# Ledger of designs, part 112: designed miniproteins, single chains, continued (4)

Each design is a single chain, and the fold is of that chain. pLDDT is the mean over its residues in the fold that is shown.

## One batch from the design tools (miniprotein)

Design m15889
Fold by ESMFold2-Fast:
Structure m15889 (fold): chain A 91 residues (1-91)
Amino acid sequence: MYKEKIDKIYKEMLELVKDNKKAQELVKKIYKQIMELLEKYKDNEEINEILVAKMEQLLEALKQAKTEEQIIEILTTYNENLEKQLKENIE
């Protein structure tokens, strides 16, 4: 269920950034990290719901962005925050 919701959001994000290869790369990195977190917390419904909500918020932010620079900034910031969270769990 949660994977299907994330997959739907991911496809919508890729469509929004289809003409921007840098943005597509960032979206793919975010998707991969979210999928790793879903697997790590597979038995924790609350965390999975939070991950879905965060992805929905990212999609809405991308829809409201007016320039490619804003899209890259939004995606870069989101990706850096996810990478930091994953690193703290490993180190």
Scores: mean pLDDT 80

Design m15890
Fold by ESMFold2-Fast:
Structure m15890 (fold): chain A 85 residues (1-85)
Amino acid sequence: GAAAKKKAEAEKRFEEAFNRLLELGERIQNELGGVLTPELAEEVLKLVDEIEEAAKESEELAEKLEPFRPALEAARRAAEATLNA
C-alpha cells in the first residue's frame, strides 16, 4: 500500500529530475558553449537536490545514483561557482 506508493513517487521524482538535469547539461553544452548562467545554475542545484532527496527515500535509487555521484558533485560545484561569481 502506502510504502509502494511512496517508492513509486520517489522513483518518478528521481527520473524526472535526472532527465531534466541531463537535458539542461546537453543544452548548456550545445546552445551555450558550456557557459552556465545564474538562472541555469539555480536550476542545476534544484535538480541535484531533488535527485539526492529522492535517493534518500530508496536504497535502490541510492544504488542507481552511485555511479553518477562524481558527475552530480561536479555539476553542483560548477553551479555554486557560477552563483558565487
Scores: mean pLDDT 80

Design m15891
Fold by ESMFold2-Fast:
Structure m15891 (fold): chain A 91 residues (1-91)
Amino acid sequence: GKLDEAIARLDALIDRVRRATSVDEIRAQLEEAIRVLQSVFDELPNIEAAIGLVLRLIGAELDLEFAKSLEEAKRLAVEEIELVRDYLRSA
């Protein structure tokens, strides 16, 4: 279904973040995670929670500017995408 496809896309984004060689590549995956989440808003039981996750992903993009290492940037991005994935799995 639409949620299962979104979850699979988020898993692929996590793998891309882990393989990223630059902060710009990580940012692109966070931007795609926002698009994935927005694409399934109509399937979600709690829109307020979904909006909160969008705001967290936007915050993570901003936080990438202050990451002390590529590994820290990857950790921050993976954590936020995993929160979205886990929310969709519970929907």
Scores: mean pLDDT 88

Design m15892
Fold by ESMFold2-Fast:
Structure m15892 (fold): chain A 99 residues (1-99)
Amino acid sequence: SSAVRSAEATVKWLESNSSKEGVEGALMIFIHAYENLRKEAEEKGDKKAAADALAMLGVYYHALGKYEEAIDYYTEALKLRPDDSATRQQLETTQQQLS
């Protein structure tokens, strides 16, 4: 939940302080960084860190308008941490974008 809130705060800050191209560039850097963190967490068996990275990836993909990818990441995060209400709420919100 704190991971989702942190990622949302980062996106809001970027959108308030950067051009569209600047936001997209920064989000791609964060996506690359969190994909690496996810891989490291999975290799170490750290399910909490992996779930946090997956949830943050979902937020960043949503911010890019890549809703299907965001849904996949939130779904994987919830498999590792089913009781994460913040991630579940973001999943539901993102699914609404495809309706």
Scores: mean pLDDT 88

Design m15893
Fold by ESMFold2-Fast:
Structure m15893 (fold): chain A 57 residues (1-57)
Amino acid sequence: SRAEIIAELRELAATSPNRGGVAAAGMAVRELEEHPELSDEEARAMLDAARELERRG
């Protein structure tokens, strides 16, 4: 679950044409890697936020 969320964020950061989505995804990956205490629910919220920024661009 968490590893899949991080993998999806990394894919978004690598492949998204939207700079805002890339930046949000990259920041979320760093936050999740630096803070293992963050919940899977918080990780999912970060992924959803990055995807929303991608959709808006």
Scores: mean pLDDT 77

Design m15894
Fold by ESMFold2-Fast:
Parts: structure tokens; C-alpha cells; sequence
Structure m15894 (fold): chain A 98 residues (1-98)
């Protein structure tokens, strides 16, 4: 059903967001430890790939939005905003250290 598909997509999006948050923690630790730029760029690249996967899932969820509760729509909005903020913060940091 559309509802079951939407729930599976939300669960996948939560998993990807958790992975991006973990990568961002590793990124901050690498910056603090003066890791080589290549290490920071590798983490940023992995974060970017996960952000693209989240964007693809968002497109699928938008087709199913009428099956979502208001709370689920708010959760998705906050999660996507959070993920975008972490990725942009890492991107700016790499540009400053380059």
C-alpha cells in the first residue's frame, strides 16, 4: 500500500540521516585532529552521496504526501533541514582549510 511504502521510505530516510550525523561527528573530530585535507574531502564526499539518496527519497515521499500524518511531514521537514545544514557546514569548512 502507499502508506506502507511511505513508512518504509521514512525509515530509510531516518537511517540515512543518522549516518550523516555520525559522518559529521567524524568530520569535526578529523578537523580537531588536523587530519589531511584528503581525509576531510573523503568524509564530505560520503556525506554528499547520502544527501543525494535522501533527496531521491524526498521526491518519492512527495508523491505519497497525502498518506502522511502532519507529524510525519514535520519530522521529514526537520530531518531534511538538519541534514542540509550538516553537509553545508562540512563543505564550508573544507573550503576554508583548502
Amino acid sequence: SDRARAQALIARMRELARRIEELYRQFKQAVANNAPLSTLEAILKEMGELVLEIQAIEAEIMALKDTLSAEERREIALLTASVATLYMSALIAVRLLK
Scores: mean pLDDT 91

Design m15895
Fold by ESMFold2-Fast:
Structure m15895 (fold): chain A 87 residues (1-87)
Amino acid sequence: MEEKLRELAEELIEASKTLDVESLKEYIKKKVKEVLGLELDDEQATLIVEAVRGLALSVEELAKLLKILKEKGFEAFKEALDQRKAR
């Protein structure tokens, strides 16, 4: 699982460099569903787009956030993301 989370994190970071916001949102929804088995709504996908584009996240940092999303759900993910923004 950890290796798949790292690969997902790498794919999302690379996609954020090449895709526009709407294309990135759809890509994130697709990849999160494929890798994590989670269906994201538009608000949840938008928050992840903002995190990947706006924060200087390393692959390891994003992989840890995605693990929180997988294991503890979106509210825990948002809280962890807010803690990262406060640095």
Scores: mean pLDDT 80

Design m15896
Fold by ESMFold2-Fast:
Structure m15896 (fold): chain A 85 residues (1-85)
Amino acid sequence: SYQDLVQKLKDQLLSDYRSNYPDYEIEVEVTVTQLDDNRVLATFTVRLHRPGSDKVVEHVHQYLIDTEKQEIVDSVTDMPRVVPR
């Protein structure tokens, strides 16, 4: 199932960010958008929050997934942004 691929990507992002940002609380939100019959866009928003801060750093990772082949076709990572909590 492509949902298994999405879950694997989420788990990998959580693991990688927790390793690279040990002083931050890490959350990952996933939105899946249907583009056509065989393609979805999975958008992962990684939120990094330092305890006591009124700021959150957001990293957005987008994966284009072929749902028939259950494969990543393309990926884009947006530049990190600082947003209010």
Scores: mean pLDDT 85

Design m15897
Fold by ESMFold2-Fast:
Structure m15897 (fold): chain A 67 residues (1-67)
Amino acid sequence: SVEEAQEAAEKAAEKLAELIGKVSGEEPLGYSGEAVGEDEVLLTVETKLGRFEIRMSAEDAIKAAEL
């Protein structure tokens, strides 16, 4: 469902932001996750070096959110 995709997108974006923070030693400026539909999500992480956007399947986002 779109609601499941949206929850997965938000959690995956949060985990990606945490990983970037740990690897870089710098806290990200922000993050967001958005369901494009039932099958696709857009993750955004904003850093001092720029904005990173990752488009992935909702299935992959659910897997990422579980990690």
Scores: mean pLDDT 80

Design m15898
Fold by ESMFold2-Fast:
Structure m15898 (fold): chain A 81 residues (1-81)
Amino acid sequence: SAAQQAQAEAARRQAQQEANELSEKYGKKIDEITAKLSPEQQEEFRKKLEEAKELALRSIGQGYVKMDEILEEAEKAAKAA
């Protein structure tokens, strides 16, 4: 029915918005943390992010969990400096 189709489209749009917001949030956090890091810390951070992205190719959920851990560690390093 038209009502079921409208609900499915609304759910898809909401999921797309959440995915876009999450992507923007991670991008902004990465940029903010990177700006606070030394050049050596920036290179280490970049390598860890690449590992998380590679993990995400096998499991998106596991890749994002690893990314959150990397972001937390990098933010702690930035605050300690």
Scores: mean pLDDT 74

Design m15899
Fold by ESMFold2-Fast:
Structure m15899 (fold): chain A 96 residues (1-96)
Amino acid sequence: SIKEAVEEAEKRLGKQVFKAPGSASDAELEKVARDAAEAIANILKELGKEAGAEEIEVKITYEVKEGGSVVAKVEVTLKTKEGEYTIKTEVVVEKE
């Protein structure tokens, strides 16, 4: 069940791309990236709990890119007696 939940989450989430207006500030792009990454991390954390994970570790890393984009890398590690499973997703916020 845990392995199937991980595979479905990776298939469903993949790379998430959000568009912001061309007038958006860097701070607005960062806020969208943080809000989206935290929401995804919380969804994955809940999915891991429902799948029977004994321990869940969340890591989010943010990168500001040249040209007006922000990238958030989300890693959620589910620790079980059967093994360790890591779900990796990426959030990209860029201007139109």
Scores: mean pLDDT 80

Design m15900
Fold by ESMFold2-Fast:
Structure m15900 (fold): chain A 107 residues (1-107)
Amino acid sequence: TEELEKLIEELKEVLKKIAKHVKETNSIDDSLKFNFHILALMSTIYLGYEAVKKNNKKGALKIMKDIENELEVLVERMKELGVPQSLIDELKKIVKKILELIKKEAE
């Protein structure tokens, strides 16, 4: 629980850096559209954690797949918007750790 909370806080900080970069280097319209993709990923991660807390293993498995799909969409958008590969890799690493902890707590 404490490790997952720590990773979620680290995720928020990485997403803030990415959002700032997009805002400073792209149009207002592109930045707002990108922010919706960030919110989608975060919302699904919270739903995954809630499924684990309720011992809904089937729901958690489905939500983990949704998180992976939303991450891929966000990564492609980040590449289109010129986000540095180092920030993309940092995001992927944190989300992967979150998925691994959700899976472990569901066991």
Scores: mean pLDDT 84

Design m15901
Fold by ESMFold2-Fast:
Structure m15901 (fold): chain A 101 residues (1-101)
Amino acid sequence: MSAKERILAVLDETVAEVVALLERAGLLDLAARVRELAAETRRRLEAARSVEEAVAIARDFLGEVTELALRALADRPELALEVARLMVEAAARIDEIAAEA
């Protein structure tokens, strides 16, 4: 599996976990927004020409989801923290993939 394919797999897994968490909390509109951001990010990532570009695109996505969660979940700080933690874990996995590539 290429580094880019491994980054895509990390994002797909992370998106599935975030969406499941949000849907369980009854936040269907927020879950749909995360899926929309993920679909756009996947298209950008597939067009990426280097591992460095793929990492930058993936990190931008994780940052956007973190900002969205902090804004949308201001009244639910524990849930916002759990989403942020998933984003941090995904970033660490992506950094490990980039270091191996």
Scores: mean pLDDT 87

Design m15902
Fold by ESMFold2-Fast:
Structure m15902 (fold): chain A 80 residues (1-80)
Amino acid sequence: MKPKVLLTVSAWLIEELAKKEGISLDEAYQKVREMALRAARELKAAGYEVEFRVSTTGSPEAIAAAQRAADDVRAEYEAL
C-alpha cells in the first residue's frame, strides 16, 4: 500500500501571493494551482498517494479560489 501525503491548498497563500505580486486573485489561483500540481507530480513519482485539502483561513473569495485550485489539481493528478 502506497503511503499517503496530505497536500494543503491555502486560501491565505492565494491572497498573500496576489497582494505580494500585485496580481489578480485569479492569477494567484493559477500560480498556486501550478505549484500544487508540481508538488503532487513529484510526490506521485516518489511513490506517494496524494490527498488534497483546503485551508479555510482567508476571505470567502480566497477560500473559493483555493477550493477550485484543489479540485482542479485533484482532477489532473487523477489523470496522471
Scores: mean pLDDT 81

Design m15903
Fold by ESMFold2-Fast:
Structure m15903 (fold): chain A 68 residues (1-68)
Amino acid sequence: SVEEIVKQFETIFKEEGLPDELIAEFSERLRKLLEVLHDPNATPEQRQAAIDEIVRLVKEALDAIAKA
């Protein structure tokens, strides 16, 4: 489920030492993007945009971890 995936990422972010405010921000962004991928009515264009945003989010999270 979307919530299970989000929970796994929250755990990783906490283990890597990200501040709670940033964990909350990244988790909310990830949840919204995963909801698009879980929506059977989402267009291929919307799905691709969500995937591209997830890739950007992961890069931002890795950068934040490197600076922690």
Scores: mean pLDDT 84

Design m15904
Fold by ESMFold2-Fast:
Structure m15904 (fold): chain A 68 residues (1-68)
Amino acid sequence: MSEEQKQLLRELLSTLSDEQLRNFRRWLERETAEDVARMREEGVPQEEIDEFLARAREALAIVDEVLA
């Protein structure tokens, strides 16, 4: 994820309440798992799946940063 995308995500998440942030975090975890399952079914290369998971982990870390 680019620094610009990370900053945009921080700004967006900072407008949310703690309850909305927790709901978004749960949604993001679920969507990530569903997207990975779909990508595996579609035969997406493992390297692309790993990059997607790395970006999802970065997004979750930003949510946790804003919640702290």
Scores: mean pLDDT 82

Design m15905
Fold by ESMFold2-Fast:
Structure m15905 (fold): chain A 68 residues (1-68)
Amino acid sequence: SFEEIKERLIEQAKTMMENLLKSGVPKEEAIEIVVSTVGLLLDQRYPDLSEEQRREILEAVREVVEKT
């Protein structure tokens, strides 16, 4: 379901963010890398999602990684 995809991508984004920060990537740069990577994953693996659904996931990911 859409909610399952969203929750999975949020958890993957948290893991990516933690790994980038541990590697010494600055927080602002790490946020943009994570959001861009999730966007590419959505385009490649979930092309049938609507633009509204895609935007909702990317906004949720950004909010979560900004708080990390």
Scores: mean pLDDT 85

Design m15906
Fold by ESMFold2-Fast:
Structure m15906 (fold): chain A 61 residues (1-61)
Amino acid sequence: GPGHEAITRAAQAALDGNPEEAYRYAVEAAKHGYADSVRDLADAFENSGLKEAAEALRKGA
């Protein structure tokens, strides 16, 4: 659904080095009730050393 698609796009944008787009998709996912999933994804990226990606996602949630 739209929330799940938004999480997938947020993750892809973050990995592609586009923090603005990652943030916007994270906000969209949170609006669809996926804020906890966005935060979990941000934690996973932080644990993998992808700090900038994690920060962009975390700000959107």
Scores: mean pLDDT 84

Design m15907
Fold by ESMFold2-Fast:
Structure m15907 (fold): chain A 70 residues (1-70)
Amino acid sequence: SLDEIGEAILDAGREMEELFRRGASRSEMRDAVLRHGGRIRELLRRGDAPEEVRRLVEEMFREAVRAIDA
């Protein structure tokens, strides 16, 4: 549901903030992005989200990983 997707996004944000605050490694941050990304992708698939939304989410995660590795 949209509520589950929203909560998953908030959970991802909270974990990323905590990782940044404690100076986590790039590897730890990348792993967190990939783990949360997998969960959000699965929720979008189960909710039969439009292709455009799924594509935007994929692009968002690719940019997040790129930013971490920069």
Scores: mean pLDDT 80

Design m15908
Fold by ESMFold2-Fast:
Structure m15908 (fold): chain A 90 residues (1-90)
Amino acid sequence: DKKIQELVEIYEAMLEAVEKSPSGKLTLEELEKYLREKGFSEEQINKALEIANSLSAGSGVITREDAEVIRELVESLKKAFEEKQKAAEE
């Protein structure tokens, strides 16, 4: 499913942005700028900002602890996507 792949790409970009932050914190504005520089679409950027806002509980800042939650979600989505693709090819 292309939607799962796009979600994984968004989460991985969010993780990379937090990891590259010297403070280990990322504002929604910094995330938006990073995703634009990486060539993400407006739809993907808006989705990332909605996810970031939810994770930050409306504070507008993503922490390294939030990034660990995203990392676990990425791994789970990759496993689910791989199993789904294998089932569809059988």
Scores: mean pLDDT 77

Design m15909
Fold by ESMFold2-Fast:
Structure m15909 (fold): chain A 63 residues (1-63)
Amino acid sequence: MKLSARGRALAVQLLMRHGRLSEAAAEAVVDAIEAGASPAEVGRMLGLSPESGAALIAMLADL
């Protein structure tokens, strides 16, 4: 999916604050999601299940 500039900034902040990621790691996750990474790939990057990865992608799509 493709996030708006505001959506991208909010996604990075959410991943840093709630996921305890560095800014670089949060930006890498958002870049992967925008490039079409699967829920399983996003989950693997974060140490989460594919179901949690899918939920994260759905949440970020609302930003």
Scores: mean pLDDT 77

Design m15910
Fold by ESMFold2-Fast:
Structure m15910 (fold): chain A 91 residues (1-91)
Amino acid sequence: SELEERAKKIKEELEERLARLEAEALRLAAETGSPSPRGLMEAYREWALDTMEGKNSGKLVPVSEEQKELEKELKELGKEIEKLKEEAKKS
């Protein structure tokens, strides 16, 4: 039950960070006149998942302080997910 509760909390924290990332992507798209705000949001979402898995190939570079802070938070969530996965294997 502790592992299940921790997994639920991590999922909620991930969804919160993704929502913040989407809001920031929309703000930047509005400021820069991006031709595809939806495509930009999808690209940032993929980047966030890759960042958590440690697979960030540099396809997207964080340009705002909010995006840089989210990168750090997503990397930490990725580490917690990896730890949870290893604990689940041992149980």
Scores: mean pLDDT 72

Design m15911
Fold by ESMFold2-Fast:
Structure m15911 (fold): chain A 74 residues (1-74)
Amino acid sequence: SMEEEVERFVKETLERIKKAIDEAQKKGMSKDEIRDLVARIMREAFEEARARGLTLPDSLVIKLAKEAQDYVDK
């Protein structure tokens, strides 16, 4: 279903973000550089979702952003 595809997409996007944050922190990137990186990944993900015809609810977008921020601050 579309709902299952959206859930999978969000899960995969969060996994990509977490991996990127881990690598960036390992390389000693600043918090601002990591925030810019996360913003780029999220922008790319939104464009991919649009291209695939997926509608991401605002609540899921907000939740994804909060989980990414919490992961940066760990």
Scores: mean pLDDT 86

Design m15912
Fold by ESMFold2-Fast:
Structure m15912 (fold): chain A 62 residues (1-62)
Amino acid sequence: SLEEKAERILASLKAAYEAGDEVAIEAGAHDLGLDKERVIELLEAGNDEELLRLIIEALQKK
């Protein structure tokens, strides 16, 4: 489902953030058509709910 896909993407972005893998975060944000700085801001804040919402919205646009 879209929700399961979004949850996997969120987990991947969180893992990249914890690892300090800026390249992986940039690539993930770009693939979703999301602003990299906004994604980093939400990861830094631990705002999983809002980031998940943006990922779902991005997947629905495709």
Scores: mean pLDDT 85

Design m15913
Fold by ESMFold2-Fast:
Structure m15913 (fold): chain A 96 residues (1-96)
Amino acid sequence: MKEEEVKKIIDAARPAVRQALLEAGLTEEQADRVIDSAKETAVELAKRGASVEDALNTAVAQLEIELMRLGLTPEQAQRIADLFEAEARKALEKLK
């Protein structure tokens, strides 16, 4: 199921992204909430018929916006979003 693939991909990216968020000054609770929010968005889009790649791309964009709302600079938010995209793409390739 696309939903299960999206969940597995985001969970595979979680350790690297979580570590980067903590290093950027977020609390563990903030880091987990941001990642879970992105995961929820991607899963919901997959349920609505979005491709795995489209769902992941939307989740990455949402993560970047939420990080800027939490007080990260656009440069910090983009770097973490780029890391999330790279880790997600790596996980997606392993599922093929």
Scores: mean pLDDT 85

Design m15914
Fold by ESMFold2-Fast:
Structure m15914 (fold): chain A 74 residues (1-74)
Amino acid sequence: SDEEVERALMGVLVVTIARDAGLISEEQARAMIDRLLAGLPAELRARVRAIFESGLSVDARAAALRELGDEARA
C-alpha cells in the first residue's frame, strides 16, 4: 500500500540520519533497513537499497527517497 511505502521510506531516511550521526552502527542500520523493506516489492527494495548504499550526502539521499516516494504514489 502507499502507506506502507511512505512508512518504509521515512524509516530508511531516519536510519540513514541516525547512522551518519553515529547513533547506530552500520550493522544495526543494515538490519533495520532490511526489516523496513521486507514488505515492499523487489524492484522498490533494490532502488531504496541503492540510495542507502550510495556515496551521496544525507541531503541528496533524502531528496532521492522523496522522489522515489512520489513515483511510488503516482
Scores: mean pLDDT 80

Design m15915
Fold by ESMFold2-Fast:
Structure m15915 (fold): chain A 75 residues (1-75)
Amino acid sequence: DKEVIFELEEEEGLALIVLGIGKLLKDPEYAIKGLKKFIERIKELAEKNADDEEVVALAEKIIAELEAEIEELKK
């Protein structure tokens, strides 16, 4: 489903904007809270589309990237 792939890409883009704002403001808690919310939304999209291998693979990739950013912010 191309619409769901687009939704995942939008969620990733918004998450990266929130990350950028948090870094600019030197507010890692704001960034971490925001990224966790986007991870939750992406997981929900993957669960609703569990039969779509492309959607699941893209969601897992984005989640891994956002989780890595959260761990970096905790340092």
Scores: mean pLDDT 86

Design m15916
Fold by ESMFold2-Fast:
Structure m15916 (fold): chain A 71 residues (1-71)
Amino acid sequence: SVKEKALGAANAAGYAVEQSTDPEAQRKAALNGVKKALELGATKEQIRDAIKETDMSPEAKELLLEALDEV
């Protein structure tokens, strides 16, 4: 489903953010992840829910939620 694809995209983006120590690279990874989920047909609400459901650090979740608010 679209929700499952959004969850997958959020998990991948969160992982990419966690692998980087560069704030610019982290922000770019977060933005790319949320844009990809939107391209797959997910709504912003579905992406927000997916980010919260992912098993990633609170810091990575915050960056992804911030990026979602920017798009």
Scores: mean pLDDT 81

Design m15917
Fold by ESMFold2-Fast:
Structure m15917 (fold): chain A 70 residues (1-70)
Amino acid sequence: EEEKKRLLEKARELLLEGSTKGVEGISYAAKAVAERELPISQEYLEKLGELNEESRRLDEEAKRLVEEAK
């Protein structure tokens, strides 16, 4: 069924985008840990939080599409 295929392809795209944001978040986490200046470290942690929220949202949307494809 074509509809099922479309949902799974969309889920795959969202997972790839979420993975990309996850990798970017890991970079910011490393920068935050290495940074001695607390205000700058906090900016990195805030960016990490934003990227983690975006990744989580994308993963939840992908999960919803996979469930819909059943």
Scores: mean pLDDT 82

Design m15918
Fold by ESMFold2-Fast:
Structure m15918 (fold): chain A 72 residues (1-72)
Amino acid sequence: MANVERIDARVAELEAITDPREALRAIQDLSFEASLLMQESDRATRQELVAHILAIAPRIQAIAERARAAVE
């Protein structure tokens, strides 16, 4: 499913970012994109997107925590 694959690809790109400010911006962009996909998707696609986001949330959280610590 293209939407799920796009989010997974974005998370992989995010894990490769070494600059903490760019990592935080990328997380914000990913969150915004995911929100728009949720709003524009049908119910079935939305359920699949939610399940996938929950599965990758720990990875995003770990990146956000490392990036936040580095800029503070």
Scores: mean pLDDT 70

Design m15919
Fold by ESMFold2-Fast:
Structure m15919 (fold): chain A 80 residues (1-80)
Amino acid sequence: SKAEEAAKKMLELLKPYLSEDEYELLKERIEEMIKADVPIEEMAEKFIEFAKHSFEVNKVPEEEKKEVLEKLEEIKKEAL
C-alpha cells in the first residue's frame, strides 16, 4: 500500500539519526501500526515525534533538522 511504502521511506530517512535499538523499536511499532491499518497521518506523527527526540539528544544542527522534517512531511503528503 502507499501508506506502507511511505512508512518504509520515513524509516530509512531517519535511520542515520537513530541508534540500532531506536531504529528496531521504531520499525516494530510502525509494522504493528501498518498491521492495525492505522492512518498514515498518525504514523507520520510518530516518526516526527521520534525524530525530534533523537535530534535533541544527538544535538543535530537546526538546518539539518528542518530539512529532514520537511522531507517527512513530503512523504506523508504523497501517501494521502
Scores: mean pLDDT 80

Design m15920
Fold by ESMFold2-Fast:
Structure m15920 (fold): chain A 64 residues (1-64)
Amino acid sequence: KKEEIEKLRKEAGEHMRRAKDLADQSIAAYAAGDTETANAYTQQMRDEVARALKLIEEAEKLEK
């Protein structure tokens, strides 16, 4: 259980790092005036955040 919790939290951290990279790409696209590309990166960032939150939720359920 402890090893599984640690793995889930580590995977959540990786998804949050990817979300940060996607957020930076979205900001760069907005600065370039490419709103469509910026919106696409924002959606991908939200998907990565949702995955991270789901992994954290599963880790918390195991932490009884």
Scores: mean pLDDT 83

Design m15921
Fold by ESMFold2-Fast:
Structure m15921 (fold): chain A 84 residues (1-84)
Amino acid sequence: SAEERYLEARRRAHEAYGELAPLLEEAHAAGVLASDEALRARLEEIDALLEEANRYADEGRYEEAARLLEEVTRRLRELIAYLR
């Protein structure tokens, strides 16, 4: 179902964020986050997608929410690779 796809997409996005969070903390401590405008822009885009996905989920639009969370997961994985 669309709801099952949404729950799986949400779980995967949460896992990816959990992997990214310590790398972002390290980047912040090293001053990289403050100096890398492209990194900040990519993080802002991910936040915007997450807000839109949450809005669709609140409206019961789980298929649209799932597609956005799948895009969020892809972008989070790209950032993990970038910061490794």
Scores: mean pLDDT 90

Design m15922
Fold by ESMFold2-Fast:
Structure m15922 (fold): chain A 88 residues (1-88)
Amino acid sequence: SLEEEVRKLLRELQAEAQRLGLPPFSFDPDKKIESIEEADKLLDEVGRLEAEARKHRSPEAQRLVSIATDLRGALVELKTRLEEEKKK
């Protein structure tokens, strides 16, 4: 499911961020995303990690950027689903 994909990508992103010595998420990566506001907060954190990784120019940084890109796509899809549910 989309929710399972988001959780998997979040765990992978957290692991790669730890390898780069980046700070942990301020949002709980194991918490279910149930609102647009929660999705936006997580998108902001993913964007922060991606921007920081881009400064390192290493294979590990490239891997983190790839994971962040996939996760951002999944989060945008999840946010769209939440927005459509809110319109009903």
Scores: mean pLDDT 77

Design m15923
Fold by ESMFold2-Fast:
Structure m15923 (fold): chain A 104 residues (1-104)
Amino acid sequence: MKVEATPDKEAEAEAEVHARPGQTGSAEIDVVFTDADGRRIELRLTLTVSADREGTAKVKVKLTPDGKLEITVEYDSDDVTLEMEGSSPEALGRLEVEVKVIKK
């Protein structure tokens, strides 16, 4: 999925990730942000979902005009482990990242 935001425009995207014991699911998030100074940040995030129970995670991503990346994961169980990896640690360090796990 892709989220592209500017100072005048937020972006949102959703994806579903299936996970089960012994098999992870993953979602790729392409992030493009242009700040008020015209500085452009581009990175790809890989979100890996691991669960001890089979289910589908709904991943919701919001990128705000202020450069905040909000990731919400909805799953049927509290026994979910999330791992996030960025293509550029330097670019990721310029964004405020918030991750929430919500039980359905």
Scores: mean pLDDT 76

Design m15924
Fold by ESMFold2-Fast:
Structure m15924 (fold): chain A 55 residues (1-55)
Amino acid sequence: SALDLMKRLAMRNGGMSEETVERAVAGEISAEEAGRLGGLSKRQAASIIRALREA
């Protein structure tokens, strides 16, 4: 449930797709790249991705 909630926050804040969030959590793309794709800052993207990895 934490993963789903954080995905919703990422999508709401910048339109970051579920696929983008999943790839970033898996380490396939950088937090900076995920943020750029989702319209979030690198800092915001990194914070969300870290929380998702810990959930």
Scores: mean pLDDT 68

